# Designed miniproteins, single chains, continued (2), part 20

Each design is a single chain, and the fold is of that chain. pLDDT is the mean over its residues in the fold that is shown.

## One batch from the design tools (miniprotein)

Design m4667
Fold by ESMFold2-Fast:
Structure m4667 (fold): chain A 95 residues (1-95)
Amino acid sequence: AEEERFRRELEEVRREAEEMLARLREQGFPEEAIEHFREAVEHVLRALEAEHEGRLEEAREHRRKAAELLAKAVSIKTKKDTSDKEETIKKIAEE
């Protein structure tokens, strides 16, 4: 019963994550950032599994990696937005 409940919770987290990733794509996040978000989700899921099994050190490492990947994804989006604006200004100035 507990294992079945936990499995359903993981499936729900995966489903919600896929919906979130789809929304991020619609908002113009680059695929590189989307991939880092997906990797972060996988680390969160592994952290939940490790916590469920009492492997707290392993869970901590997975949560740390997830946080690093999320920070990297946000950084990529910010750089892409800045680069796109600079490129647009350059094209207008050269016309």
Scores: mean pLDDT 75

Design m4668
Fold by ESMFold2-Fast:
Structure m4668 (fold): chain A 85 residues (1-85)
Amino acid sequence: KEKALESIEKAKKLIEENKSEIDETLATLILEGLEVAKKKIEEGDYDTAIEILENVKKEVEKNLSGELKEKILKELDKAIEELKK
């Protein structure tokens, strides 16, 4: 739980610090998805949180590129892995 939340916060920070490099609508969509995933983790609904994080991961894979994409995907994968334990 705690490690998954930490990885989500790191992904949020990467989006927030690089907002100038990301489409505003896309950044908002990703940040909203991450907040919903955090809420589901807090509720103990890990299956729904994983589904939301996988959907956010697909949006990142389609719309971002380079080092920023790889860093965000790494944090999302860490969160998903921790929730599957």
Scores: mean pLDDT 82

Design m4669
Fold by ESMFold2-Fast:
Structure m4669 (fold): chain A 89 residues (1-89)
Amino acid sequence: EMTPEQKVLLARTYKDQGNLRFTQKDYEGAISDYSEAIKILEALPDKDKTPEVLNLLAVVYGNRGAAKLALKDYEGALEDYQKALEIRQ
């Protein structure tokens, strides 16, 4: 089974792939990749939700919000931005 460190690396890889797709204006593909990163990071046990992991989760929520905004999904973008802010508190 994957270690927590391997799961964080996988989540970072999905984030980077989503960022590339966002740059290519594949906003739906970017949202899919960011959603997989969020799913991986949120599924980590609380003991493994380090400040680094929480910061990564907030960044990915913000990036998914930006992709939703590009698709004019204003409500979905606001929800993701609010999640990013809640994590940073």
Scores: mean pLDDT 91

Design m4670
Fold by ESMFold2-Fast:
Structure m4670 (fold): chain A 70 residues (1-70)
Amino acid sequence: SMLKEYEKLLQEARKRATKKSEEEFKKINEELEELIKKGSSISDIMDLGVRELDLAVTTFLESLEEIKKE
């Protein structure tokens, strides 16, 4: 069915997005751990969280566009 094909495309996009973002996510998570260890402000911690969300969304959308062009 068309729905199952869309689900497979979304799963493939998620897989590609994870691979594209893994190195940067590792760096962001290391920065997050260091900020928590230092007792940094909640604002600084939230800024890293925003960066993680932006990276996740951007790489997912890029992966979807690449799959659509294949």
Scores: mean pLDDT 85

Design m4671
Fold by ESMFold2-Fast:
Structure m4671 (fold): chain A 84 residues (1-84)
Amino acid sequence: SRAAALERLDELLRRAEEHPEFAAEMREFAGLLREYLRTASPEEQAALVRLAEEVLATVEHGPPEEARYTLATVTEAVRALLAA
């Protein structure tokens, strides 16, 4: 459900707060995902949760340069989808 997707997203973003160096980028990404979730189908909701999990994994386990690149790239992709 959308409620379950939002709950999971909020949990993942709370963990991302342990990485304050990415706070601005994560905030922007989270805002775009929450906006997309307003109109997302159940299939899109699952995909958005998985996307957030992959982004967080890169922030937690990848080198900082990779995390910044991934956040920037994915944020632009989500923004483009919202503009379509």
Scores: mean pLDDT 79

Design m4672
Fold by ESMFold2-Fast:
Structure m4672 (fold): chain A 110 residues (1-110)
Amino acid sequence: PVRAVIDLRVTVKRGAAERVVAALRELADRVRAETPGLLSLELEVLAEETVGDRDVLDLRLTLVAEDEAALRAALARLAAELVRLVTRLMRDEGLLESLDVLDVRVERVA
């Protein structure tokens, strides 16, 4: 198996955190369902802070795949789906102000 860990910082409108996290979880569930060989995809909320009229979330995505090919397929699908979701949440819904990828780590798991 291969593991990828992606750390994200997301800035949303105050009070929008639950809706944005729910949308990200639905996206994660879809990527998991559509990617053969992806064993798990987990979204964790590591921290949440309110700063003025914004909520700032530190999030972690953990992907475990059978092999590197399945992981690459999962990451490509995740990236495409994330771009679509971010565009919708920023432009159409006004809930999301920024999404930053802080770190990406990939390792073989015993």
Scores: mean pLDDT 88

Design m4673
Fold by ESMFold2-Fast:
Structure m4673 (fold): chain A 77 residues (1-77)
Amino acid sequence: IKELIEGIKKKIAELKAQGLSEEQIVKLAIRYAMELLAERFGDDVAIKFLKEVIELVNKGIKLTPEDVIELAEKIAK
């Protein structure tokens, strides 16, 4: 879990350093989190993460990069 969270944080920092918008950072962070979750915990865990992202978006919640980190940690536990 710690390595997953640090990996996502590092990716977000790299995207911020590239001057990307928050919306672009969130989209790429979601993709990266899914890849890390699938690689480290299996496709089922990555699918659960994606379903939670879709549910939050459907509820009208605007995700931040920090929300992506928190959700990935919650799903990986």
Scores: mean pLDDT 80

Design m4674
Fold by ESMFold2-Fast:
Structure m4674 (fold): chain A 65 residues (1-65)
Amino acid sequence: DRRARFAEAVARNAVEMVELSLAQGNLDKAQAAVDLLRTIRENEELSPDIEAEVDAAEARFAAAA
């Protein structure tokens, strides 16, 4: 399904944005990326691998904030 593949690509990009924002010390940008991930997760069905990456990104953000 093209929609599912697109949603997973957007989620992966948002995980990268969390990582880069945290590496830069930019908590506001990291928060925005986490909020985007939560919105995607709520509206789209993600594979277990991508859900695990999203969970890890949220946990990393929580530890940094």
Scores: mean pLDDT 80

Design m4675
Fold by ESMFold2-Fast:
Structure m4675 (fold): chain A 80 residues (1-80)
Amino acid sequence: MTRDAVSGAPLSAEEVAEFQAAVAAGLRSEADPVIGRASLLADLKRHSAAEVYERYRGQITLEMEIELGVEILKEAVLSL
């Protein structure tokens, strides 16, 4: 069963489906690490969204990259 590469926790059905689709499309290897939303959210509590994005870019789903982009904008607004 596919697991989060950081926490070792089992991935959701949606995360597994996204990973399998990317592997089938040739965009990722089955051996590539998968970082789930739970590990991403845990890092966002301790680090800036920009730092989390740079750390995990290319290892998370496009949906998660979009969510991180929104969080970066929110942090920029809160820094005013």
Scores: mean pLDDT 65

Design m4676
Fold by ESMFold2-Fast:
Structure m4676 (fold): chain A 96 residues (1-96)
Amino acid sequence: IAALEAAREALKAALLEMQKEGLVDEEIKEAAVRLLEAVQRAIEEYKATGAISPELREEAIRAAEELIELLEGDESPAAKRAIAAARAVIATLKAL
């Protein structure tokens, strides 16, 4: 779970940097919000039950994949960090 929390904070930091650089449009913002909300719900469920439901896991993975697809092709360091953080979310959820 600590790895999932770390990935969430890394994603927030990368997205804030992208926003400062003017790289965040409404579509990226909506995808980012969906991913951050799904990850937060997964963290809360794990802390409450010791597990993440398959439905919530799949929702968070899909949200991460959507954000990665939107950011692929952006060569900025901030976008690359956001992609890496989203991939870390997917890897951590698949391992849990």
Scores: mean pLDDT 80

Design m4677
Fold by ESMFold2-Fast:
Structure m4677 (fold): chain A 94 residues (1-94)
Amino acid sequence: SVDLEAIQKKIIEEAKKTAGFEVEFHEWTPVTADNPVGTLHYTLKMKNLSDEEIERIRADIAALEAANPNLTSTLEIKEENGITTITFKATLTK
């Protein structure tokens, strides 16, 4: 089972620890009795994210998907002029 609320909270908490961070877009919907499909969508901007931090993020997402067959996600990371833009989208089905 995947708790999208806990995941979104952790992503935002970690991003806030990074200098120059900003949340460009953030939206999520939970899995409920009336909604069998939960979604999560972030666009985050951070300053000076290292290659090691990027690889850690990719590995964490891959591990999350491997542990949760009902979860599908896409991760886009773009680095330009010392700014890292992360776009993460996930869908969780019951």
Scores: mean pLDDT 70

Design m4678
Fold by ESMFold2-Fast:
Structure m4678 (fold): chain A 75 residues (1-75)
Amino acid sequence: AEAEARAALAEALALLEAHREAVAALAERVAGAPQPSAAEFAELLAATPGVSPEVAAAVRAEAERAEAARAAYLA
C-alpha cells in the first residue's frame, strides 16, 4: 500500500514535470487566440513528450463523444 502510493506519487510528479512546457504553451495559445477546439487540444496532447499514444487516443475519443452529446442535446 505505502509502496504503491509512493510509486503513484513519483509517476504523477514525473508526468507533471514532463507536461510543464505543454501547460505553459497551452496557456499562451489561450491568451492570444480563442480557446483551442477539442481536436486542437488532442493534437497538443499527442505532441507532448511522455503522453502515451493510448492516452492521447482516449482523450480524443472522449472529446468526440462530448461533441456528439452536445450536438444531440442541441437537436
Scores: mean pLDDT 61

Design m4679
Fold by ESMFold2-Fast:
Structure m4679 (fold): chain A 69 residues (1-69)
Amino acid sequence: MTGDEAARAAMEKGGGNFEQAHTAAGSGLYALMQGRTLEQAADEGMRNGGVSKEGARAGAELIAQGVGL
């Protein structure tokens, strides 16, 4: 999965624009790479990207699949 695919999923589930979803996806990826849980990655995405928790979680799940987590 690319960051763009994760951003699109976050936008579709949580609303907001592509830029917000892309920021959320990047924040979620960073959290996952630091060994944080999917819930923590979704919380970081919501905090930094301004998307809903549902959108941030959808993006984080796709990122986790893409990096084999």
Scores: mean pLDDT 68

Design m4680
Fold by ESMFold2-Fast:
Structure m4680 (fold): chain A 63 residues (1-63)
Amino acid sequence: SLAERLLKKELGLTDEQIDEARALLREHPDWDEEELAKRLSERTGLSLETARAAVRCLRACGA
């Protein structure tokens, strides 16, 4: 998908990190961006800023 390509190229995410982000969005549709970013950062080792950008990108692309 376009989101996957952007996350890899612009933010340097791995396939595993993208899969984790998508799983969090599917499991927790009621969580706000900050909570999702914090949980993604904890699980993947991404910085909070990068995790927040990844969550925003995926939500913008309908994930």
Scores: mean pLDDT 81

Design m4681
Fold by ESMFold2-Fast:
Structure m4681 (fold): chain A 85 residues (1-85)
Amino acid sequence: DEENRKKYKELLDEYKALLAKVKAGEKLSKDEQTKLHSLEVSREVALRLRLIGLDFDIDLAERRGDQATLRRARARRRRVEAELA
């Protein structure tokens, strides 16, 4: 299903863009916050989006030396990977 694959990729790209803004400390608009929340609600999409979000959290925590957040994010990533298997 080429159409669904394309839409799924677009949703992932949108989520990555919104997370990148949050990671950079940018102020999200109300519409962007609502969009981010809606993307997180879809269970099938949410598990894969969580992996992407956790990769951003890990990268950010490593850059900032936040060992507690890094440990937590890595544990969550392993859990999400197990749920997708």
Scores: mean pLDDT 74

Design m4682
Fold by ESMFold2-Fast:
Structure m4682 (fold): chain A 92 residues (1-92)
Amino acid sequence: SRKVELLERLIALLGLLPDDVLREPEVREAMKRLLASAVKYKAPLADTFKAWLEREFGKQFVEDALKAEPLSLEELEELERLVRELIRRNPP
C-alpha cells in the first residue's frame, strides 16, 4: 500500500530530526496524526513508533495521538515534504 510505504518512510525520517525540531507544536501535532494513521492502516512500524513516542513525549501524548484524526494520502505526502525540508535545514 502506498499509504503504508509513506508511513514507514515518515517514521524513519522523523528519527533523523533533532530534539528541538521534534518539540515544535506543528511537528508534535503531525506526529500524533501520523501515529493514528500508522495504527489505522496497520503499518509494520506502528508499535515501534508508538513506543518511541511514549519514551520521548510520555504516555499522555500517545493517548492523545490515538484519538487524533488520521492523515490522508495527500497529507502524508505533504508531511514527507515538510520533514525532508526540516532534515535539510537541520542535518544529522
Scores: mean pLDDT 85

Design m4683
Fold by ESMFold2-Fast:
Structure m4683 (fold): chain A 100 residues (1-100)
Amino acid sequence: ATKEQAELFEKKAEEAYSRGDYDTAIYYYLQAAFEYARVEGLKSPKALELLDKVLEIAKEINNQKAVDYLEAMRKAMEAGDEEAFRANAEKLWLYLQFEK
């Protein structure tokens, strides 16, 4: 179930990106990365690749606050720091929903 959901989110993200809907693309790529991290563990290569893709999109649209949270999440994943990953993911999620 979770892997199929991750694949669905990745597909929705790619479709949004192809339309130039970068906010929606970031949202769905992040959801896909979270689902892969849940299934495969925090150091999931697929989750890291998707997080790196989100980071590049955030840089492309010059959203520095999103870049800062994403870089903190990336470092937490490399370190296996689940608490730091979750804290920065929550801050990014709240930012994207309420502070934009």
Scores: mean pLDDT 82

Design m4684
Fold by ESMFold2-Fast:
Formats: C-alpha cells, structure tokens, sequence
Structure m4684 (fold): chain A 82 residues (1-82)
C-alpha cells in the first residue's frame, strides 16, 4: 500500500575507462515546494570508452506521506559526479 515514484537518472558525455561516483538525490515536493519524501544514495559505476554512463534508480514514497488532496506534485532528481 505504498505509492511508488519511479525516477530515472542518466549521465552521458563521460569518456574513458574510468570509475565515476554519482551522488543521486530524489525529492518529492508539494505545490508549495515542501519536501514530502527524500531519498539519497551514492553509486559507483565504471563506464567504457563510449562515453556514456546510464543508471536507473527506483524510489518508493510511502502513501501516508502523500497528501490525498494533492493537486500537484513535483519530483526533482539530481545526479552529480563526485
């Protein structure tokens, strides 16, 4: 009985066989910008010579934290290379 918010983050334009650490932050906000749910993770990936790094993350937001009368929700995803 949880509401699931699926968020995908992709990074491209990186080059070489190098290990990249990504800091991924996902926030679910109401129409006034209040944070209803937040998740944060650090992911280390090695990418090839193609210059592309693709990572998909799925985050679950408890149903109890979502307003039943919500008119508008915003999902913000930020992925930063560390």
Amino acid sequence: MMATVHVEAEATGLQGYVETTLHVTVEVLDKNGNVLAKSEEVITETFGESGDLSHKAVHEVPKEKLPVDAEELTVKTVAKAL
Scores: mean pLDDT 59

Design m4685
Fold by ESMFold2-Fast:
Structure m4685 (fold): chain A 94 residues (1-94)
Amino acid sequence: FSQAQVVSSMLAFARYAARELAENKASEEEREKAVNQLMDMFEEAVKTHNISVADLEALIAELEAEAAAETDPIRRAFLRRLIGRLRELKAQLE
């Protein structure tokens, strides 16, 4: 898979998780568990597919735009938490 395809998959997984959490009225604990599970997958993808700092920056920018436009409080809270974790991951690679 190209790095662009991997990033697109990561974005798709983030969108899917946000939707599921909102539809199920997920608690803060359930949202944090989902963020941790996604971050485990994303850290593995970064190592396995040589995802660059620039690729993570692009992913973060897309998620920030979505969070800014998001009106659902559960989706927004999830996306903001995920963005925070991705920024930490990006900082570790810099």
Scores: mean pLDDT 85

Design m4686
Fold by ESMFold2-Fast:
Structure m4686 (fold): chain A 68 residues (1-68)
Amino acid sequence: SLEEALKELFKVVDEGIKKAKTPKEKSRIVRLGIAYALQAIGDYLEGNEERALETVKEGIEEIKKLMK
């Protein structure tokens, strides 16, 4: 479900925040997570649940790339 996918996204955001060393890095991770969440919710409201789930997956992958 979208709810479970968003839960996974925000879990990855929380992990990223904990690993980030600077306020700027923490802010970047949060902003990216929120941006992908908003896009996914929009996709879902437009009736495209499959695209919404893909958007969340893309967001998780992008945040993981920021983790060093």
Scores: mean pLDDT 86

Design m4687
Fold by ESMFold2-Fast:
Structure m4687 (fold): chain A 94 residues (1-94)
Amino acid sequence: AVVKTAEEFREEVLAEVEKNYEEIRKILKEKGVAGEDASAEELADILLAGWYLVETQKLEGDEALEKIKNELSEAEIKALAEKALETLAAKSKA
């Protein structure tokens, strides 16, 4: 099995967000967690932060997005995204 690094996971998530940018932006805007001018990197950070909250706190997806919307700063979202990438990399080594 190929072990992926945190950087490789970030590149993979960014590529998927860029490929589906309009659809992802629309969904996250409808959930109130992204603006109309949100970059692919910002959308990727929101998705990674949301995944990390679901994975570690066992929240439903909509609950994770509500937490991002109402409780987290941009810096906290980025910090959770980095923790998500580290967690994905650690799981790939198992």
Scores: mean pLDDT 81

Design m4688
Fold by ESMFold2-Fast:
Structure m4688 (fold): chain A 74 residues (1-74)
Amino acid sequence: SIMQQAQQQHQDFTQQQRQDLQKQVKELQQSSGPSEEDRTKVAQEADRLGREVNQQVQQKSQQLQQQAQQQLQQ
């Protein structure tokens, strides 16, 4: 069904975003120096990326729900 497709797409998108976030954080940690300043910058960047991922996941959920509702009304 259209609703099941929307739910699956949201689930797949969320999983992909989380995997990409983990990869990006790992790359930041690997490229970071051992200093306290470097560690602080990595932590700040990881927090920023995490917030962006959460925002994108929420926006995608809303978009998919609106699209599914429009298709069901037709």
Scores: mean pLDDT 81

Design m4689
Fold by ESMFold2-Fast:
Structure m4689 (fold): chain A 96 residues (1-96)
Amino acid sequence: GTIQEIQKLINEALSSDNPDELLENLKQLKSLIESTTDTDALTIAVDGLGLIIEQTTNPDVLDVAVEALLVIAKKNPSLTNKAIALSLQAIGLKLS
């Protein structure tokens, strides 16, 4: 199901040492986020994106993470504040 697919992509992203591989996993994750309304799935995605942001300084990875978080913020009111906060953290890291 969607939760299992999101968890798989997050685990693959967190274990990857290849920026291109990480970027492709994030693009797939963003597509799943766009297609789901499941609050549990979106919560797992927000938490996973937060961990990815903490581990990377790659600006392309940070850009896709911001895009994914903003989609979550738009789709789910209960996650909006957390998603926006993580987006601002990612933008700050990209500018440093």
Scores: mean pLDDT 85

Design m4690
Fold by ESMFold2-Fast:
Structure m4690 (fold): chain A 72 residues (1-72)
Amino acid sequence: SEADKAFYIAQLKRMAAYAKSRLSPEAQARIEAIEAEAVERLNAAKTFDEMEAVLEEASLEIARVEEAEAAA
């Protein structure tokens, strides 16, 4: 439903904003790209399972950016 999509998009945006607040401008740009791609995928999603998969994948990609920043 539209309400479900809005909820998942809002959760994604909150996760991305929280991560960006603690990272370099270069890492912020990577997270913004992940967020943009995930929003497009969420808007295209037709099932609840697809929306959950997008959010899980985006969450993992954001975590990878944070790990790479910490290791640098």
Scores: mean pLDDT 84

Design m4691
Fold by ESMFold2-Fast:
Structure m4691 (fold): chain A 100 residues (1-100)
Amino acid sequence: SPLDELLEELIEELEEIKEELKRKLPGTAATVVINWLIDELIKALREMREKKASKEEIIKLLENTLNFLKEYMETENITDPLVEELIELLEESIKRVKEV
């Protein structure tokens, strides 16, 4: 389905961002938390694909993840181009899921 293809693309893009973060900023507290968040999101998205979750469930997961990430960045005063790219990916993915 178009939704299944979008989730596969999103998982692949999340894996790439995770590897880039691991390469560029290994062992910072921020990198540990963000890598954990990406791992949990990938796991949840894979489970949603397996169970053929609704668009509404997927949107809620992505919005909750985005809100957590934005709050974490603001609280910890984090400014990183790769984390900004992750935010943009999540915002664009929410729009794309809504259009399916």
Scores: mean pLDDT 84

Design m4692
Fold by ESMFold2-Fast:
Structure m4692 (fold): chain A 90 residues (1-90)
Amino acid sequence: SKYTVVLTGREYLDASGKSYLGYAVNVFDDDGTLLHSESGRVEAGVGDTLTYTYTVDGKTFTLSIETVGVGTMSTVVEEDGTVSTSSWSV
């Protein structure tokens, strides 16, 4: 079985002028069932590396992303936790 991880990221400025990355992470099984959903924001800019750790169905996954701009990154995670491909689309 495979897991599909969809990461959506967008840069924005708050009212004080600080730069943030807003993110949403959704994890689906191979039937398209949503297993995990998380969203938030971090104070980050382009070129920063962000690391997220989450647990789905008893398995722990670590997702590391380098911010290359505004866009959506889709990642396929194999059942053994191997990340196969991820890229930003703007």
Scores: mean pLDDT 61

Design m4693
Fold by ESMFold2-Fast:
Structure m4693 (fold): chain A 80 residues (1-80)
Amino acid sequence: MMSIEEMLEKVRDLLKTEKDPDKLVKKLEEIFREALRTLSREELVRFVGKLTDLLSEHTDDDTLNRLLAKIEELLSTHNE
């Protein structure tokens, strides 16, 4: 299973290599779905915080808003 740090490194690499916002959203969704499957509730809270900081540092406002909307969608549909 991937650790929080491994998932964040995948996101960081993705943000550096993927310039298409649609592909970026799709690939981020895949990483985030893996986080939802593998991380505990406490680890997920920590991951989301670090992920949001990373996204805000490396994306424009339009791309950031799209990514945050996808994260919120995935969180709201995740069964506790």
Scores: mean pLDDT 78

Design m4694
Fold by ESMFold2-Fast:
Structure m4694 (fold): chain A 97 residues (1-97)
Amino acid sequence: NAEEKAKKLYEETREAIRAGDLDKVRELFQEAKKLVEEHPDNAYAWYALGLAADVLGDKDTAIEYYRKAIENAGDSIEDAVIALQAAVNVTALETEK
């Protein structure tokens, strides 16, 4: 199930960021990239890509991926939370001009 894979990838990306493990973040970025190629409508996978790009310092790419997470968020509470978090992160990055 793409949804379960995306949620796991999102959680692993958050843990890697919290640990300061940039090598793991880069690894998870490649996994998330593969997942969005297979399932471009998955909001969690786009959000995981955004988080990885953000922490790796690619702000413009992070904004694009966060926007994709917002665009692809479904009508579930879980997707609504991801869309809200992505919107907050876009605003933060655009304010840090």
Scores: mean pLDDT 82

Design m4695
Fold by ESMFold2-Fast:
Structure m4695 (fold): chain A 80 residues (1-80)
Amino acid sequence: MLSKREQLQKLFDEFNEKVAEIVEKLSPEEAEKEIKKLKEETLKRVKELFPDDPELIKEAENLLKLMEENAKEYLKAKEK
């Protein structure tokens, strides 16, 4: 069975894969909106899987914010 950390890693891998698709298919403005929505949905899944672990939820939220920031930087670079 997957550990808590392995389950989180799988969710983050799925998030990054979807972000890559969004970035390639949408305009930068629409991509930012969809990535924000995807981040909120992913965080909701983390809360549903680990409702009794507030520190883990907070760590996941911080990591998702970093992933969102990295995607925004990529979108800015892609414009030029």
Scores: mean pLDDT 80

Design m4696
Fold by ESMFold2-Fast:
Structure m4696 (fold): chain A 83 residues (1-83)
Amino acid sequence: MAKEIIEARRAEAEALLAQATPEVRQQALQAMEDAAKTLGADEAGRAMLMVMAGSEALGLQSGDFEAAREKGRKLFAEIKEAV
């Protein structure tokens, strides 16, 4: 149940990140790796970080970081509720 939600949200975040240019994707993945090491992220934590990486990539492409962060907050809240 919760595991399926976490996996689905991670897949959505990965799909969003895959739509980004290679440069934007690499930058977002770098930020995610740094955060994962700092936070000692577990499986759920890694899914949350992937959502943040995807929203960061969206912000970089759009130039609208407020809208990108709002989308990220919604996905993050759904994972948090599932955990």
Scores: mean pLDDT 72

Design m4697
Fold by ESMFold2-Fast:
Structure m4697 (fold): chain A 73 residues (1-73)
Amino acid sequence: SREEVRKLVGELIEAADAGDPEKARKYATELGEKVGDDSFDASLVTAAMLLATVAPNEEGRKAAIDALKKYVK
């Protein structure tokens, strides 16, 4: 459900803010499983995967987090 997706997005953001890239990757993967077959949510999945992979770059991470927060609102 979308509420389950919102929960995963929140946990992904928390993991990223805590500087835990392994947790961020885990939640990004779970998001991909939940919404991967919905084309309109492809940008959400992409943002989550980018957050997991771009953790070393602060600007890229902030952009990914901002994109994810846009889907939680």
Scores: mean pLDDT 64

Design m4698
Fold by ESMFold2-Fast:
Structure m4698 (fold): chain A 61 residues (1-61)
Amino acid sequence: SREREEILEEFRKELLELGMSQEHVDFMARAISSHTRSVEQLREAAKQTLDGVRLIQQRRE
């Protein structure tokens, strides 16, 4: 769906901005997409993944 594609685009963009490699970003995007069936599940998975990556980055500082 268009909404799922939009969520995945924003998710990829956010991970790239956090310093993740394109290859790893693509892997993560495919993983959350394949393990979620609804827009709501995808949005939640994306949020949880981004929050986790941000926490790791913050703890390195």
Scores: mean pLDDT 82

Design m4699
Fold by ESMFold2-Fast:
Structure m4699 (fold): chain A 80 residues (1-80)
Amino acid sequence: GNGPTEKDKKISDALQLIIEGKDLKKARELLKEAGLSDEEIKEIEEAIKNKDEEKLIEFLQTYLGLSKEAAEALWEIIKS
């Protein structure tokens, strides 16, 4: 199938949890399982806290291999 990978799903779910302020422990575990370092996870959490949408879109492009348009579309879903 052409659906999102397990890694893509974990990153998406983790970002949604952080934005909602819910289960931050689970969010961090999902990002670690997706292959992110503790430093990368901290940077993502800080970008969300600071409402740095541009940096978050860049993270989605970098870690999921998405185009800018795909990363922006995913970010709209995550923040909803």
Scores: mean pLDDT 75

Design m4700
Fold by ESMFold2-Fast:
Structure m4700 (fold): chain A 65 residues (1-65)
Amino acid sequence: MKEELEKAIKNNDTEKAGEIASRIVKEQLAKEQGRPASDEAIKRGVKFMEELGLELSDEAKKILE
């Protein structure tokens, strides 16, 4: 899945990249927590997207602050 996200980013397919990143974050949160996502878990997911070189929206940047 990470490889698919990187390919979407390389192809400038921002919509597909966002969809894949969202699925990765949701899947990770579902595995780590049996309850609603914590602020820490959300920040971790957004930071993971940043490290992949995905351009973050203003909303995502706000989460990292």
Scores: mean pLDDT 65

Design m4701
Fold by ESMFold2-Fast:
Structure m4701 (fold): chain A 77 residues (1-77)
Amino acid sequence: SFDDFVRAMREALGLPADSSPAEVGAALAGEYSVENPDIDLSLSSEELIEAGIRAMAKKLGWSEAEIEALIAALRAS
């Protein structure tokens, strides 16, 4: 699920257990961004995590279609 993904990312990134999804998203986007390092912290927690996933997947060479499929699957969980 999306919540399970957020929990796993907190552990992987070494963030505190009480870190918000927004903090997780910002950390992902900041660490793995190669195209757009700017993070708008006014975005919702889900939007920040989505931005982080996009930044990481682009760093790994994923297509936009693959990124959208991953985000859709996480949101559906």
Scores: mean pLDDT 63

